# Designed miniproteins, single chains: the designs that were tried, part 101

Each design is a single chain, and the fold is of that chain. pLDDT is the mean over its residues in the fold that is shown.

## One batch from the design tools (miniprotein)

Design m3525
Fold by ESMFold2-Fast:
Structure m3525 (fold): chain A 59 residues (1-59)
Amino acid sequence: DEKEFIEKQNKRVVEASADPAKLPEVFREIAEENEKRGWKDNARSFRFAADQVEKALAE
């Protein structure tokens, strides 16, 4: 179910937001799941977000 997939995805992002160090990994996992569903634009957006958070944490 597409709705259940989106709800699980949103929940994972909210939970990971409590520990920003986990966000890059969670975003990349979500991106891969979106890509497997054919949602390549969403996958690209989440990978971009992962890279940005990773850079921000790298100081």
Scores: mean pLDDT 81

Design m3526
Fold by ESMFold2-Fast:
Structure m3526 (fold): chain A 65 residues (1-65)
Amino acid sequence: MAKLKVTYKDGKVETIDGRDLGISSKEAEEIAKDINSRGGAKALYQLEKRYGIPSSEIQGISVVK
């Protein structure tokens, strides 16, 4: 499964397994694609609204395996 590495503006870093968020592998890859190709504004909105990740406090998101 794809893992999401979330870097917060305060320097905190968290690695989140898509399974812990209830995200399917396909959904995690679509989020990663949006972040990498389009600056991720839509992906950040979805993560905040569906999974409670505060987009305003995020410096960056990347996908790691």
Scores: mean pLDDT 65

Design m3527
Fold by ESMFold2-Fast:
Structure m3527 (fold): chain A 61 residues (1-61)
Amino acid sequence: NAVDLVARELGLSREDAERLIQLVKEGKYDEAIAMLKEKLGLSDEEAQRVVDGIKTLLEQF
C-alpha cells in the first residue's frame, strides 16, 4: 500500500508516512514540505519533488 511504500523509500516511520500522505491528500503541500525538511533535512526543491512523487503515487490508488 502507499503508506508502506512511502515509509520504506523515505526511511520514515509508518506514523510519519501516514501523516505525510494525509497532508498531500488534503492539499496541505506547504505543511508536507515543512515536515520533509524537518524529518529528512531536504531542501525546498527536494521536498517538492517528494510531494510530486506522492501525488503521482496516490493517482494510482
Scores: mean pLDDT 83

Design m3528
Fold by ESMFold2-Fast:
Structure m3528 (fold): chain A 66 residues (1-66)
Amino acid sequence: MAPAVDAVLPDISQARADEAADRTAEILLSLGYSKEVAERNRRALLEAARDPERAFRRLVEEHARR
């Protein structure tokens, strides 16, 4: 196990989110979805990983409107 001391987790989280988004796009393409749909899903995952607090705040506001 490698010890983490600095702000390594945000970088690791971002890298893992990028990899997951790329894999999701590949899976969607293999299932016959359009490249546009695959790219939209990839971007959505990257945005959520980049700004998790913003995504959370948006969900809270949407819930308050229900």
Scores: mean pLDDT 64

Design m3529
Fold by ESMFold2-Fast:
Structure m3529 (fold): chain A 100 residues (1-100)
Amino acid sequence: SEEEELLKKLKEIVEETEKKIKEATKILKEEEKTEETLEKLEKIVEEILELVREGNELLAELLKLKGKYSKEALELGVRLGVAEIHATVLRHEIEVLKKK
C-alpha cells in the first residue's frame, strides 16, 4: 500500500539518522578536536538535519493520507524528534569547541 511504502522510507531515514548520530558521537568522544575533525562533525550534523527534514515531509504525507498517525508512524516520529534534539546538541558542542 501507499502507507506501507511511506512507512518503509520513513524507517530507512530514521535508521540512517540514528546511525549518523552514533558516528558523530563516537568521533566527538574518541578523536582529537582539530579543525578538520570539527568540520567533519559539522557536515554529519548538516546531513542529519537534512534527513530529519525529509522524514518530517514523509510524516506529513502519512498524516494527509490517513488523517491520523498509526502506532508505527508515531514511534518513528518520536525517534526522528530525538535524532533532531541530538543533532542540535551536537551542533552546540561543536560551536563551543570552535570558540577555544
Scores: mean pLDDT 88

Design m3530
Fold by ESMFold2-Fast:
Structure m3530 (fold): chain A 75 residues (1-75)
Amino acid sequence: LQAILNATIAALAAALGISVADAKTIIAVADLVLGGVPTSAAVAYLAATLSISAATAASMLAQAIAIVSALDAAL
């Protein structure tokens, strides 16, 4: 199962044109949002950490949440 998550992180990094480290950060933040952290706080954190716009951060986070939620539902 960890191998699937690692493959998902690599695929997300390739799809978004970002580093694997940045993709790991986005996936980790998506897990926190699913755990109850407000989406607004997560978007602000990603925008600051990755030096991107809030709109771009929100889009990346939404994609990561969809992926993590689908994996959680499949398990």
Scores: mean pLDDT 77

Design m3531
Fold by ESMFold2-Fast:
Structure m3531 (fold): chain A 105 residues (1-105)
Amino acid sequence: NKKVNDAKVALKKLLDAAGKAGPDVRKAAEDAALEQAKVLGVNANSVEELINKLPSLSYGGAGSIVRAAAAGVLNALGLPDLASKAMRSSWKDAVRLALDALRRH
């Protein structure tokens, strides 16, 4: 499914950008993604394992994980209002908000 693969690519890009900002920012993104995966009943021991499982999920499920990761980044950057906005946005808008914030820092 192309849409789920787009979500997988976006998550990888977000995690890479978060890692460049700092290990605390990357960890916040990873923890948020893994916590959302648990809510969906998806077991993964690492974010790398979770990324490999994304194509087997529904588009909505994959998108919710990516959105949670983006909100995790925004919270780690001290932007909780933007994190709340990201959680109420599409996963594509959430990723855009997080990447824009990372680029400014």
Scores: mean pLDDT 87

Design m3532
Fold by ESMFold2-Fast:
Structure m3532 (fold): chain A 81 residues (1-81)
Amino acid sequence: MKPSLEELLEEMERRLEEALERLLSDTSLTPDQKLVAFGEEAGRLFAEVEEVAGRSEELRKRLDELWRRFMARLFQAIRAE
C-alpha cells in the first residue's frame, strides 16, 4: 500500500532533521563540505519521495518549502560557529 503524501513528507522532514544534526555535529567536515553533503542528501531524499508519491505541482511546492527552511537553518548554524 502506498503511504499518504503527508506521511511521506513527515518521514522526509524527520530524515532531513537527522541529516542536518549529523552534519552539524561532524567535526571532520568544513562548513562548505557540510553544505555540499546536505544538498546531496536532500536531493536524493526528494527524488525518492517524487518516485514514490508521483511528480506533482503540490509535492514540488512542499519540497521547495522544506529545502528553503532547512537551508536557512544550516546557514544560520554555520554562521553561529
Scores: mean pLDDT 79

Design m3533
Fold by ESMFold2-Fast:
Structure m3533 (fold): chain A 57 residues (1-57)
Amino acid sequence: MKLSPEQREKAIEAIIEAMKAGKSISKKELEEIVGGTRLSSKEVEELENEALARVLA
């Protein structure tokens, strides 16, 4: 991933908050959260999987 640790954590936290609220977060919203950094579909999937793992733990 090209994301800094801080950008990665912000993205994961945003996904977790969306999940807890029963809302969807878009790829574009995640890109804005990480300071406008372009994300691949694979990078988004990896962030979503990490967020899901934390919620289910």
Scores: mean pLDDT 78

Design m3534
Fold by ESMFold2-Fast:
Formats: C-alpha cells, structure tokens, sequence
Structure m3534 (fold): chain A 80 residues (1-80)
C-alpha cells in the first residue's frame, strides 16, 4: 500500500491509503470536515482518471512528492 497526506491552511491533515485492489481509505484525519475529506477523495479519484493511472500509482507518486495542500490538489485537477 501507499499513503499520502493532504494539508489545509489551518494545519488540518488527512492521510489516505491506496491499495493494489483499487481501494482508497482514510487512515488518519485532523481538523478537516467530512465534506472536505470527501472533496479531497473525489479530487484524487478524478486526478487519477485524468492522468490515466491507478489510484495506487497516483498514491505512490504523491507519497514520493510529500504532503500536498488541498488547494494545490484542486488546482492540479482543474489544470488537466
């Protein structure tokens, strides 16, 4: 499995785990609302789809890059 962390301006964090079976799970959270977590999850799924890669491969790349802000994630999706 690969894990990656999304951060908010206020220090909020959510860490997702992606597995080879295509599952995406929340493994830890701090500060983000359930709506913000769902927005981040939807953005990750859409980003993988637009890039033509699996959630597992995207998670690997994000783990290598380090923590990314929710704003940067949303911008990346809109830029594709």
Amino acid sequence: SHTFTIVGKDGSTVTFEANEDGSLKVVSKKGFSEEEIEEAKEAIIELAKKLGISLYELAKRMQELGPISLEELLKAVKSL
Scores: mean pLDDT 85

Design m3535
Fold by ESMFold2-Fast:
Structure m3535 (fold): chain A 55 residues (1-55)
Amino acid sequence: GDAEEARAAGERMRQGIRDGDDAAVVAAGKTLRDLLENARTEEGREEALRQSLAG
C-alpha cells in the first residue's frame, strides 16, 4: 500500500544519506515526496492511516 511504500522509500532515502549515495537519495526522495504529498491532504492521511490499521 501507499503507506508501506512511503515508509520503505523513507528508509532508502535515510540509508542513502548515511552512505553518501546521491542517486539513491534522489530516487527515493522523489517516490517519498509523491506519496507523502498525497498523504498530506486530509483525505490522503485518513486513508493511509485506515489502510495501516487494517493491515
Scores: mean pLDDT 73

Design m3536
Fold by ESMFold2-Fast:
Structure m3536 (fold): chain A 80 residues (1-80)
Amino acid sequence: HMKYRLLELPDEVVESKGEARTLLGEYFTRKGLGTQLPDGRSVADLRGTLAGERLGKDSVDMSDPAELDELIEALTEEVE
């Protein structure tokens, strides 16, 4: 049974990638790094973040499942 710790929220441990996805979306929105576009897409600004350094990207579309999975992988570590 794998758990995930969020590197931007080191006190937060979640039991699924779905929970990590929800918590990271809320986190980026709270920090003002999340932007909802007029077409309904949600974008996270990664510039100056650990995820940006790990992914080599300035932003991710959190509405795209593949880009969201990359963001989760960049900002989480597996714990037992």
Scores: mean pLDDT 69

Design m3537
Fold by ESMFold2-Fast:
Structure m3537 (fold): chain A 66 residues (1-66)
Amino acid sequence: AASLAEQGALAKAAEAVKNGDYETARDILVNELGLSEEEADKLIETLKKMIEQGQADGAAVRAARA
């Protein structure tokens, strides 16, 4: 990350993706990071995969408890 603002925008976008609000995530990436809609969609897809794998939410740690 090049700046604190860039890191903050990514965190907000990740939270929106986690909540299923892809339009808000796209708006954050376009308006705060200056990405194109296509670039924002690509990053959203990456964030979706990370969340699905439990990396962003720690779900894998909870699932490992027996």
Scores: mean pLDDT 69

Design m3538
Fold by ESMFold2-Fast:
Structure m3538 (fold): chain A 65 residues (1-65)
Amino acid sequence: MLSPEEYRENLEKMLRDLLASAKPKTAEQAKDIVENFRKTELSLETDPERKELIEEVAEEIIKEI
């Protein structure tokens, strides 16, 4: 299993790669992509610690937009 740190780094990389490939034209579009990613990942995850990491990564990326 991935450590919490490795899991967080993988989530951040996946989300940043998703934003780079989607090429959002506005900050609003970029935030919508992040929110959709968060909702999808949370729906698939059962581990409460990993759910917290998903929330943290999404919030951190949104703050950069």
Scores: mean pLDDT 81

Design m3539
Fold by ESMFold2-Fast:
Structure m3539 (fold): chain A 62 residues (1-62)
Amino acid sequence: LTPEQAKELAEKYGISERVVAGLARLLQELPDDVAIQLVLKESPEDATEEQIRELAEEVKKL
């Protein structure tokens, strides 16, 4: 994941670049569901579970 890709995804989903980068990193080390749950636990204020799941699918296609 490049900084430019993280910025594009953050803008598209209305979340922070930090959340996008964190999810991308966790998806490399953990099962998808676990990575999504950890991101939601640490960033509950701005993102819905559905948005994080869609973001995870888009990150995996990169």
Scores: mean pLDDT 77

Design m3540
Fold by ESMFold2-Fast:
Structure m3540 (fold): chain A 92 residues (1-92)
Amino acid sequence: SFLESALKTALKALQTALSLTSDPDLQARIQALIAQIQDLLKRKPSAQEVAAQLDKAIDLIDEALKISPSLELQIELGVVRLVLGVLRLVEL
């Protein structure tokens, strides 16, 4: 389903952000959201629940972008941020 695909895209984006950040607080928050989304995927999520998780993922990636030490990392994070932003604009 579209909702399941959107959550899986958010998971991939968060996993990418986790691999690119060295901030332990942000890493812990990203890992917590990954676990929350994985639990949500075990049940039939509503469009409202999916939208809320996309918003949280976007916020964490925006935080990772702000602390990113290099242009290369900013480009990689920027790509996943753009994908999530486009998904969030779709009527769920």
Scores: mean pLDDT 83

Design m3541
Fold by ESMFold2-Fast:
Structure m3541 (fold): chain A 66 residues (1-66)
Amino acid sequence: MTLYDEALAEAARLLAAGAAEADVIERLQTRYGLPEATARRVVREAKRVLKAAAIGKETARKIAAE
């Protein structure tokens, strides 16, 4: 997988676990060396993916924001 794909998967996991968007951005910058703009983009994409998954899956809804 590309670094971007790995960062996106990590962002999705952290957001699903209830991490704040700002914390996820900082984590991506620290762990993957991503620029802030790229990290913000990754988090935005991860939020979109999680929202779509939450609509289709009850487990995701329980973890995601109520």
Scores: mean pLDDT 73

Design m3542
Fold by ESMFold2-Fast:
Structure m3542 (fold): chain A 60 residues (1-60)
Amino acid sequence: MKLKITFENGKSVVVPASRAVLLNAQRDLGLSEEEIRRLLETGEPVEVMAGDRKIVIEKL
Protein backbone atom coordinates (compact mmCIF):
# COMPACT_ATOMS: atom_id res chain seq x y z
CA MET A 1 0.00 0.00 0.00
CA LYS A 2 1.19 3.56 -0.80
CA LEU A 3 0.19 6.96 0.59
CA LYS A 4 0.06 10.27 -1.29
CA ILE A 5 0.71 13.37 0.84
CA THR A 6 -0.44 16.62 -0.79
CA PHE A 7 0.52 20.02 0.62
CA GLU A 8 -1.60 23.18 0.17
CA ASN A 9 1.04 24.67 -2.18
CA GLY A 10 0.35 21.82 -4.67
CA LYS A 11 3.47 19.77 -3.87
CA SER A 12 2.91 16.05 -3.31
CA VAL A 13 5.01 13.04 -2.31
CA VAL A 14 4.26 9.31 -2.56
CA VAL A 15 5.55 7.12 0.27
CA PRO A 16 5.14 3.43 1.26
CA ALA A 17 2.48 2.90 3.96
CA SER A 18 4.98 1.19 6.28
CA ARG A 19 4.80 1.32 10.10
CA ALA A 20 7.91 3.56 10.17
CA VAL A 21 6.35 6.05 7.70
CA LEU A 22 3.08 6.11 9.70
CA LEU A 23 4.97 6.69 12.98
CA ASN A 24 6.91 9.53 11.34
CA ALA A 25 3.64 11.07 10.05
CA GLN A 26 2.14 10.83 13.57
CA ARG A 27 5.21 12.55 15.06
CA ASP A 28 5.86 15.17 12.34
CA LEU A 29 2.32 15.98 11.13
CA GLY A 30 0.43 15.46 14.40
CA LEU A 31 -1.80 12.67 13.07
CA SER A 32 -3.91 11.00 15.74
CA GLU A 33 -4.05 7.21 16.10
CA GLU A 34 -7.74 7.45 15.08
CA GLU A 35 -6.85 9.31 11.85
CA ILE A 36 -4.18 6.72 10.98
CA ARG A 37 -6.62 3.88 11.72
CA ARG A 38 -9.37 5.50 9.60
CA LEU A 39 -6.93 5.99 6.68
CA LEU A 40 -5.77 2.34 6.83
CA GLU A 41 -9.20 0.74 7.42
CA THR A 42 -11.49 2.88 5.19
CA GLY A 43 -9.05 4.45 2.71
CA GLU A 44 -10.79 7.83 3.17
CA PRO A 45 -8.52 10.88 2.77
CA VAL A 46 -7.35 12.46 6.04
CA GLU A 47 -6.92 16.23 6.27
CA VAL A 48 -4.58 17.65 8.94
CA MET A 49 -3.31 21.13 9.76
CA ALA A 50 0.47 21.47 10.00
CA GLY A 51 0.71 24.96 11.45
CA ASP A 52 -1.07 27.24 8.98
CA ARG A 53 -0.96 24.68 6.12
CA LYS A 54 -3.51 22.04 5.17
CA ILE A 55 -2.09 18.62 4.33
CA VAL A 56 -4.16 15.87 2.66
CA ILE A 57 -3.14 12.21 3.00
CA GLU A 58 -4.68 9.72 0.57
CA LYS A 59 -4.43 5.92 0.26
CA LEU A 60 -3.26 4.77 -3.18
Scores: mean pLDDT 72

Design m3543
Fold by ESMFold2-Fast:
Parts: structure tokens; C-alpha cells; sequence
Structure m3543 (fold): chain A 69 residues (1-69)
């Protein structure tokens, strides 16, 4: 399920995985449910917030808010 894939990506980020690899996993998890452009934009925002030092949960929340605007 997409929720399980997202939870795995969040766990990897919290364990110190590379933000680019985590963002790629998030994009792949979303592709069946949203447009390619939306999935890519979400992943780019998520990666950016992770690189800024936000928690994976906060990065996810902010990326979702910006994509939904």
C-alpha cells in the first residue's frame, strides 16, 4: 500500500538515509495515485525540507501543503 511505502521512506530518512534516495522512493509510491508532475514536485519539496534539517514528518506535511495549494 502507499501508506506502507511512505512509512518505509520516513523510517529510512529518520535512520539517516540520503534525502535524494528517500525522495525517489516517495515519488515512486505516489505515481499510481497522482500525476507525474505532482509526484515529482512533492518529492522535490520533501527532499528540500529534509536537506534543511526538518524531521521527515514535518517535511512530509509541508510538501503536502504546498502541492495542495
Amino acid sequence: SPAALLDEAIAAAEAGADPEEVAKRVQEALLPYVSDETARKFAELFKRYLEQGLSAREALKRAAEEVSA
Scores: mean pLDDT 79

Design m3544
Fold by ESMFold2-Fast:
Structure m3544 (fold): chain A 56 residues (1-56)
Amino acid sequence: SMAEERAREAGQVARDVHGLDDEEVERVERAALEAIRNSAAGDPTGPGGLPRPAAP
């Protein structure tokens, strides 16, 4: 699951930047995962296959 991997990356950055404790890092990862899934407003797994970032 890409969302889980992205959430983990966010947590690792927070840990490296701020030196957060394991508990805080886990909280950040969980929040990020939820935000990613919610922000998508439903995955475009049907018509688009994979979600792709488009920067015009």
Scores: mean pLDDT 67

Design m3545
Fold by ESMFold2-Fast:
Structure m3545 (fold): chain A 82 residues (1-82)
Amino acid sequence: SLLKELEEKKRQELYNLLVQQGQQKMQQAADLKRLGEQLDQQDADAGQSAYLRAQGLEQTGFQDKFNAQAAALEQAARQRAQ
């Protein structure tokens, strides 16, 4: 039946389109993961800067500013993880 062959071809074309879309979505997910890793590195750099400032504050005896900065960085990281 010519009708069955046409339906089978259309079904295969749809399947191939879904597979191709799946591959594109997987690639987009990988790209988003890499971007997330780059942003995580930026957060780590901010944390290191806060740590170095805390050492300076300990030398001067003013620790309150470090605690506020550390809390702000932790809150930003948690909001980003959601």
Scores: mean pLDDT 57

Design m3546
Fold by ESMFold2-Fast:
Structure m3546 (fold): chain A 65 residues (1-65)
Amino acid sequence: SMPSFTSAGHVHWEGAPDTPEVRERHRRAQELAREFSEEAEKLVKEDGLSPAEAGLRLQELLRER
C-alpha cells in the first residue's frame, strides 16, 4: 500500500507509527519545502541572482521569521 517502502529510501514513515498528526506534519513540511523552492526560483528570475545566492537569501529571510 502507500507509500512504498522499497522506493522510499529517504522516507521512513512506513516503519513509523502512522497517526493523523504525523501525516499532517509531514505534509506541511513538504509544502514548506515546495514554497521554498518556488521563492528561490523567483529570486533567480527577478533579481538575477545565482541559484546559490537565491538559496542563501531565502534562508536568511526564513531565519528572521
Scores: mean pLDDT 62

Design m3547
Fold by ESMFold2-Fast:
Structure m3547 (fold): chain A 86 residues (1-86)
Amino acid sequence: DIQKVLEEIDQLAKEMGEAFRNKDEKKALEILDKLEELYKKYISKSELIKKAVINFLENTIKAAKHYGLEKVLEKAKELLEKVKKS
């Protein structure tokens, strides 16, 4: 169900916002791992899911630069490149 996947991505985005406010690099990296699992499972099924993942990653890159979370920034950039090539 595409709708449930989009809802899970929205929930991860809210959790990512909290992780950045708390400067919790470990939690932010765990959220990116979960997003990558969703991406790998559903990438071929919906343009809406791909668009949601790209938007999530672009917002994560911007926030990671603002909060100075270097490991989160690099991981989000790597995942965005992978998504764009798919």
Scores: mean pLDDT 86

Design m3548
Fold by ESMFold2-Fast:
Structure m3548 (fold): chain A 84 residues (1-84)
Amino acid sequence: SKEELEEALRRFERDLEGLEREAERAIREGASEEELRALLEGVEVGLGLLEQLEKAAEDYPELQERLRELRERLERLRERLEAA
């Protein structure tokens, strides 16, 4: 249902905010290659989940902009972690 999908998106956004905060901390503090790799794995998992949400939301154009913003955030986060 749309309501279930909206709740899934809210949860996804909260999880992404947490991942972004951890990544910013790790980059600022000069985290190990192992920690940066673990964060990159988290981004890859997030991108896979986002692809599933995008497919589920095909019939809900009102959610497309929100999904696009989440994809851009994950892609930007991946770029930052790869550059660290």
Scores: mean pLDDT 87

Design m3549
Fold by ESMFold2-Fast:
Structure m3549 (fold): chain A 82 residues (1-82)
Amino acid sequence: MTEEMKKELEKYLREKEKLSDKVIEELLSNENVESALAILRLALDKGFSPEELAKKLAEAANEGSEKFAEKLLELAKKLLEE
């Protein structure tokens, strides 16, 4: 995962979804979230829209950190399939 992608995701969650820094830290420290973010970077390198990714991540975050990790992985896998 790139620092730029991590900062954009943190900014989105903080500014658009109004999550606290503690919640963002807990989400990003989850092993499943880290793996999903690595997969999402590969999807972005293939030309998928970061805006669509951000919207779906925001929806998942509202359901809690475990659901956020699961939905992030599901989204990443779906976007990597041709």
Scores: mean pLDDT 60

Design m3550
Fold by ESMFold2-Fast:
Structure m3550 (fold): chain A 115 residues (1-115)
Amino acid sequence: NIEEKEKEIIEELTKKYGMPRESVEIQIDWLKSLGASIEEIRKILTAQAKGDLKELLELLKELIRRLSREQILRLSREMFADREELERLENAPSLEEMQELAIELLERYVESRLE
């Protein structure tokens, strides 16, 4: 049951990792809007809560390879891309090139946070 799994994710992240309930709920709704499954959402938010940026990177790379152009722009805007990077993404000549660029920008962002 998706609703029961969602409640389990909220309770785990709030009680075990001290994440604010409102923030968890907002992030679940946002990831659902990007077409992420409840199991993907659990993995992404757990990696984020643990500060496991390497695991988070791999999960987001997999997600990006399944997103539309509009979803890639939304994800990039909300997580890691500045205005110039968003313009580069919008001007990518194909969906595949846009996905590859988004992954490269995400990898750079994660590396900058680890260093």
Scores: mean pLDDT 81

Design m3551
Fold by ESMFold2-Fast:
Structure m3551 (fold): chain A 73 residues (1-73)
Amino acid sequence: MKEELDKKIDEIAELVAQGKLDEARKKAEELAKEYPDATKRAFEKAQKAADAGDVESARLYGMVAKLLLQAKE
């Protein structure tokens, strides 16, 4: 469900914001296994934040997308 996926992406973004990169990476790996579209959704959220002028949120969601992409490699 998109709503649950968005919530989990937001949780990882919060971990990145707190500098908890190891926890963020672990949760991104779990999310990538559960939701094949997680990387695409994180990029969409980053782009939406950038379009709104929210540079900080765009940076955080971009990092989440990167972690999700690395988890699938």
Scores: mean pLDDT 81

Design m3552
Fold by ESMFold2-Fast:
Structure m3552 (fold): chain A 76 residues (1-76)
Amino acid sequence: MEARLREAWGRFLEEVERLYKLLPESRREAVFQEADDYAREAARAHEAGDYEGAIALLEEGTRWVRELIAELEKEQ
């Protein structure tokens, strides 16, 4: 459980960092706010002892970030 949760956090943060490299600073705040919402909800689930919920939220956030990266890459 702990290792899986750490992996989920690591992947989420890694993809968010990759996304930041594709966005100008002026657009970062809007994207950061949505990414931060996933992180906050995952942290709340973890605090409540809902480890599976925390992992699911991080996986959903990672999927959202990856889809946005793919979209931005297609847009050039």
Scores: mean pLDDT 79

Design m3553
Fold by ESMFold2-Fast:
Structure m3553 (fold): chain A 92 residues (1-92)
Amino acid sequence: SIKEVEEKLKKIFEEMKPYLSPEVAKEVEEMLRLILEYLREGNYLLALVFLMSMSAFIYYEARKNKLSEEVKEKLFKGLKEMNKILLDFVKS
């Protein structure tokens, strides 16, 4: 269900949040809000596009701020899990 997808995505964001600066976390939260809005509207293409944009933003910020490999692995694992959840939902 959409509600289960929303709960899973929000949980992953909360797990990623400690590794993000407050400014980056706020931007990611806004992108996640848009992803969830498009999912509720049934616009799965835009939900995927915004997930890709959020992923690109996190990759850019991780590189720009020279985050440690351990922190990058945590963030990128979270993004991979979000992508899997959304793709599995779209396939069902």
Scores: mean pLDDT 86

Design m3554
Fold by ESMFold2-Fast:
Structure m3554 (fold): chain A 85 residues (1-85)
Amino acid sequence: MEEERREVIERAASTIYGISRAAVRKHLEEAERLLGLPDEEQARLLEDAPDVLKAVFQLVGLVEKHGVEKVKEWLDKYEEQKAKA
């Protein structure tokens, strides 16, 4: 489950934002920590954060809210549209 979640986040970040998998991995742990904090503290810490961390945080939050399977479906649909273009 955690491995599948990581794969989906890495794939989404690479496909949508062009962020390398290595960069995602470096920021994933920090993004997960931020998600556990109150909204006010999240906002403050993200204000000066690198764009990579902001993108990873958004993807982690999306997976937590909608689940790995749903985010994977959306990513597959995005890839399909990209391939047809």
Scores: mean pLDDT 77

Design m3555
Fold by ESMFold2-Fast:
Structure m3555 (fold): chain A 85 residues (1-85)
Amino acid sequence: DAAARAEALAARLQAEGDRADLEAALRAAIRAVGETVARLLGEEAGRAAEEAALTGSGVEPLPEEVERAAAEAGVRALEETVEAL
């Protein structure tokens, strides 16, 4: 149950969560969308999509290294779920 595991992880992040955990999850999702757009339409389109999503959500950008680490953790969790299928 990939969806159930993802939902349990999200619930756990929220239950342990201060606002920072929710913002980190949102930033990871925005990054994942940008990476997907970059793979399909090219890196320039991916960057534009990521910038638009950050602006629209009102989320302030983190230092690049911290943002990348959070995005990597989220992508790794999704990859493990997909690979287990």
Scores: mean pLDDT 62

Design m3556
Fold by ESMFold2-Fast:
Structure m3556 (fold): chain A 89 residues (1-89)
Amino acid sequence: SKADEKIQELLEEEARRDGSVERIRQLFNEFKDIFISILLEEGLIKPEEVEKARKLFDKPVSVMAREFGLPQEKLEKALEKAIEILKKK
């Protein structure tokens, strides 16, 4: 989605300061882990669903919302929180 593209651009802009494309992959993996941890902390997914959430991370947020029976808005808010946490590291 357009939101996913903007997230990718933000991560690429941060990585460009370090001059490394490999930094972008590291930031994406860290972003994924932070996002899943927020979903667990907020009770949006169960510990047994972590592997499923990791596999769905590469899909549009609407797909994850449908698969877990969650409002898309809650997933988008968790995504924004994950970005802010990533920026502080």
Scores: mean pLDDT 74

Design m3557
Fold by ESMFold2-Fast:
Structure m3557 (fold): chain A 104 residues (1-104)
Amino acid sequence: SMEERVRAADKLMEELEKAVEEYAKKNPENVDLIIRAGVTVSMLRMLLWEARKLVEKGDDAGAREVLATMASLLRQAAEEFRPQDPEFAAKLEAIARELEALLA
């Protein structure tokens, strides 16, 4: 169900936040990347809130579109971070792929 997909996306956002927190602890000098990653997390959390509200209203198609937007934004963020930290970028890309898999 779309409700189950939104709940799975919520767990992926928790995984993303943990990845960003661990990155910040290990690389405190990379302030610009940490700030941009935090902004990305905030944007994705707002989109997840929108997806959840759409499911509550029975708008499964709208919720699916929001989840697709979340995956696209996270992929874009991963590409932007790749020159600074390819390992961190790969982790973000893996989470984006898991978001995309929820739409299959």
Scores: mean pLDDT 89

Design m3558
Fold by ESMFold2-Fast:
Structure m3558 (fold): chain A 97 residues (1-97)
Amino acid sequence: MKVEVVSTEVELLDDQHARVRIRIRAENEEALQKAIATVEEFFAGIPGARVLRVEVRKTEEGYEADIEVEIRFSSPEEVKRLPILLVALHLLVAATS
């Protein structure tokens, strides 16, 4: 199934608190729902992470989802792991395609 992470936006709310917005595109709704489940399961495995919102829309090229996640880290040093976590997420979504 062809699915891709279109964009990832990170907003640091404070030294230990981040908001992440992820946009996913897929050729059909089934592929998109599987990608959404993969993202939700990934963040369920991260302490302090919570999925705030999932919006699904139909486009001329298929389907898109916007996923908003809030992460509360246990220390400011843990925030430095965020880029590695997002790379891992991108690879995981690509591997399930």
Scores: mean pLDDT 82

Design m3559
Fold by ESMFold2-Fast:
Parts: structure tokens; sequence; C-alpha cells
Structure m3559 (fold): chain A 90 residues (1-90)
């Protein structure tokens, strides 16, 4: 489910497993926006992570929160994305 994918992404992020974090967000975006958007988001997250650009990662997560709300994703998915954003800004 989208909730399970988002939860796995947050757990991967907290564990410092950024490959697993990015892959789970790619899968979540694929369900919400399709495969082309998913590949684009995965590339942007990898690029910002490799550069240590926390602001870039936060910007991607903000865009995902906006799109999740617009697509009517479960509230739990939105909450998990907001927790990921908060974690990255910490």
Amino acid sequence: SPVEIAREALEALKAGDYDRFIENLRRLVEQLLGPEAAEQIARELRHYWEKGDKEGIVSVLDALVFEARRKGAPPEVIELLEEMRKYVES
C-alpha cells in the first residue's frame, strides 16, 4: 500500500539507507504520478543527496506533499512525507 511504502521510506531515511529511501519514494511517486515522474524524482533525490544538499531534498519532499494532497493520497502518506521533511531539516 502507499502507506507501507511511505513508512519504509521514512525508516530507511532514519537508518541512513539512502538507496532504500530513494527507491521507496520512487515507488510511491510511480503510484501517484506515474513512472516518468518517479524516475525524475529518484534522479533529483540522488543528485541532491550526493551533493549533501539538504535544501534540495526538502524542496523535492515539499513538492511530493503538494502532489499527494492534490491526488487525494491517504492522510497517513502525507504525515509520513512531512515527517521525512522534518527529519531532513533537523
Scores: mean pLDDT 88

Design m3560
Fold by ESMFold2-Fast:
Structure m3560 (fold): chain A 82 residues (1-82)
Amino acid sequence: SEEEAVDELFAYLDRDGDGTITKEELKAFFERLGVDMTDAELDVVLRYLDKDGDGTITKEELREWLKGSRVDPRELLELLKA
């Protein structure tokens, strides 16, 4: 299901299992997708995902962004598993 895909995607991004996605985990995610991000580019992406501005991304923020952006989390998982 979409909810299960969001859960799996968040677990994939949250490599240390702390319940939030850090800038370093976000960088690793983009590197897995074949995209090399600079710190400045990561800061821009983090700003768009991190709605409360605390410097981390929660599962709730990720879910809201995916729904608002109309991004299918299942398609992102397929890219990560390729």
Scores: mean pLDDT 72

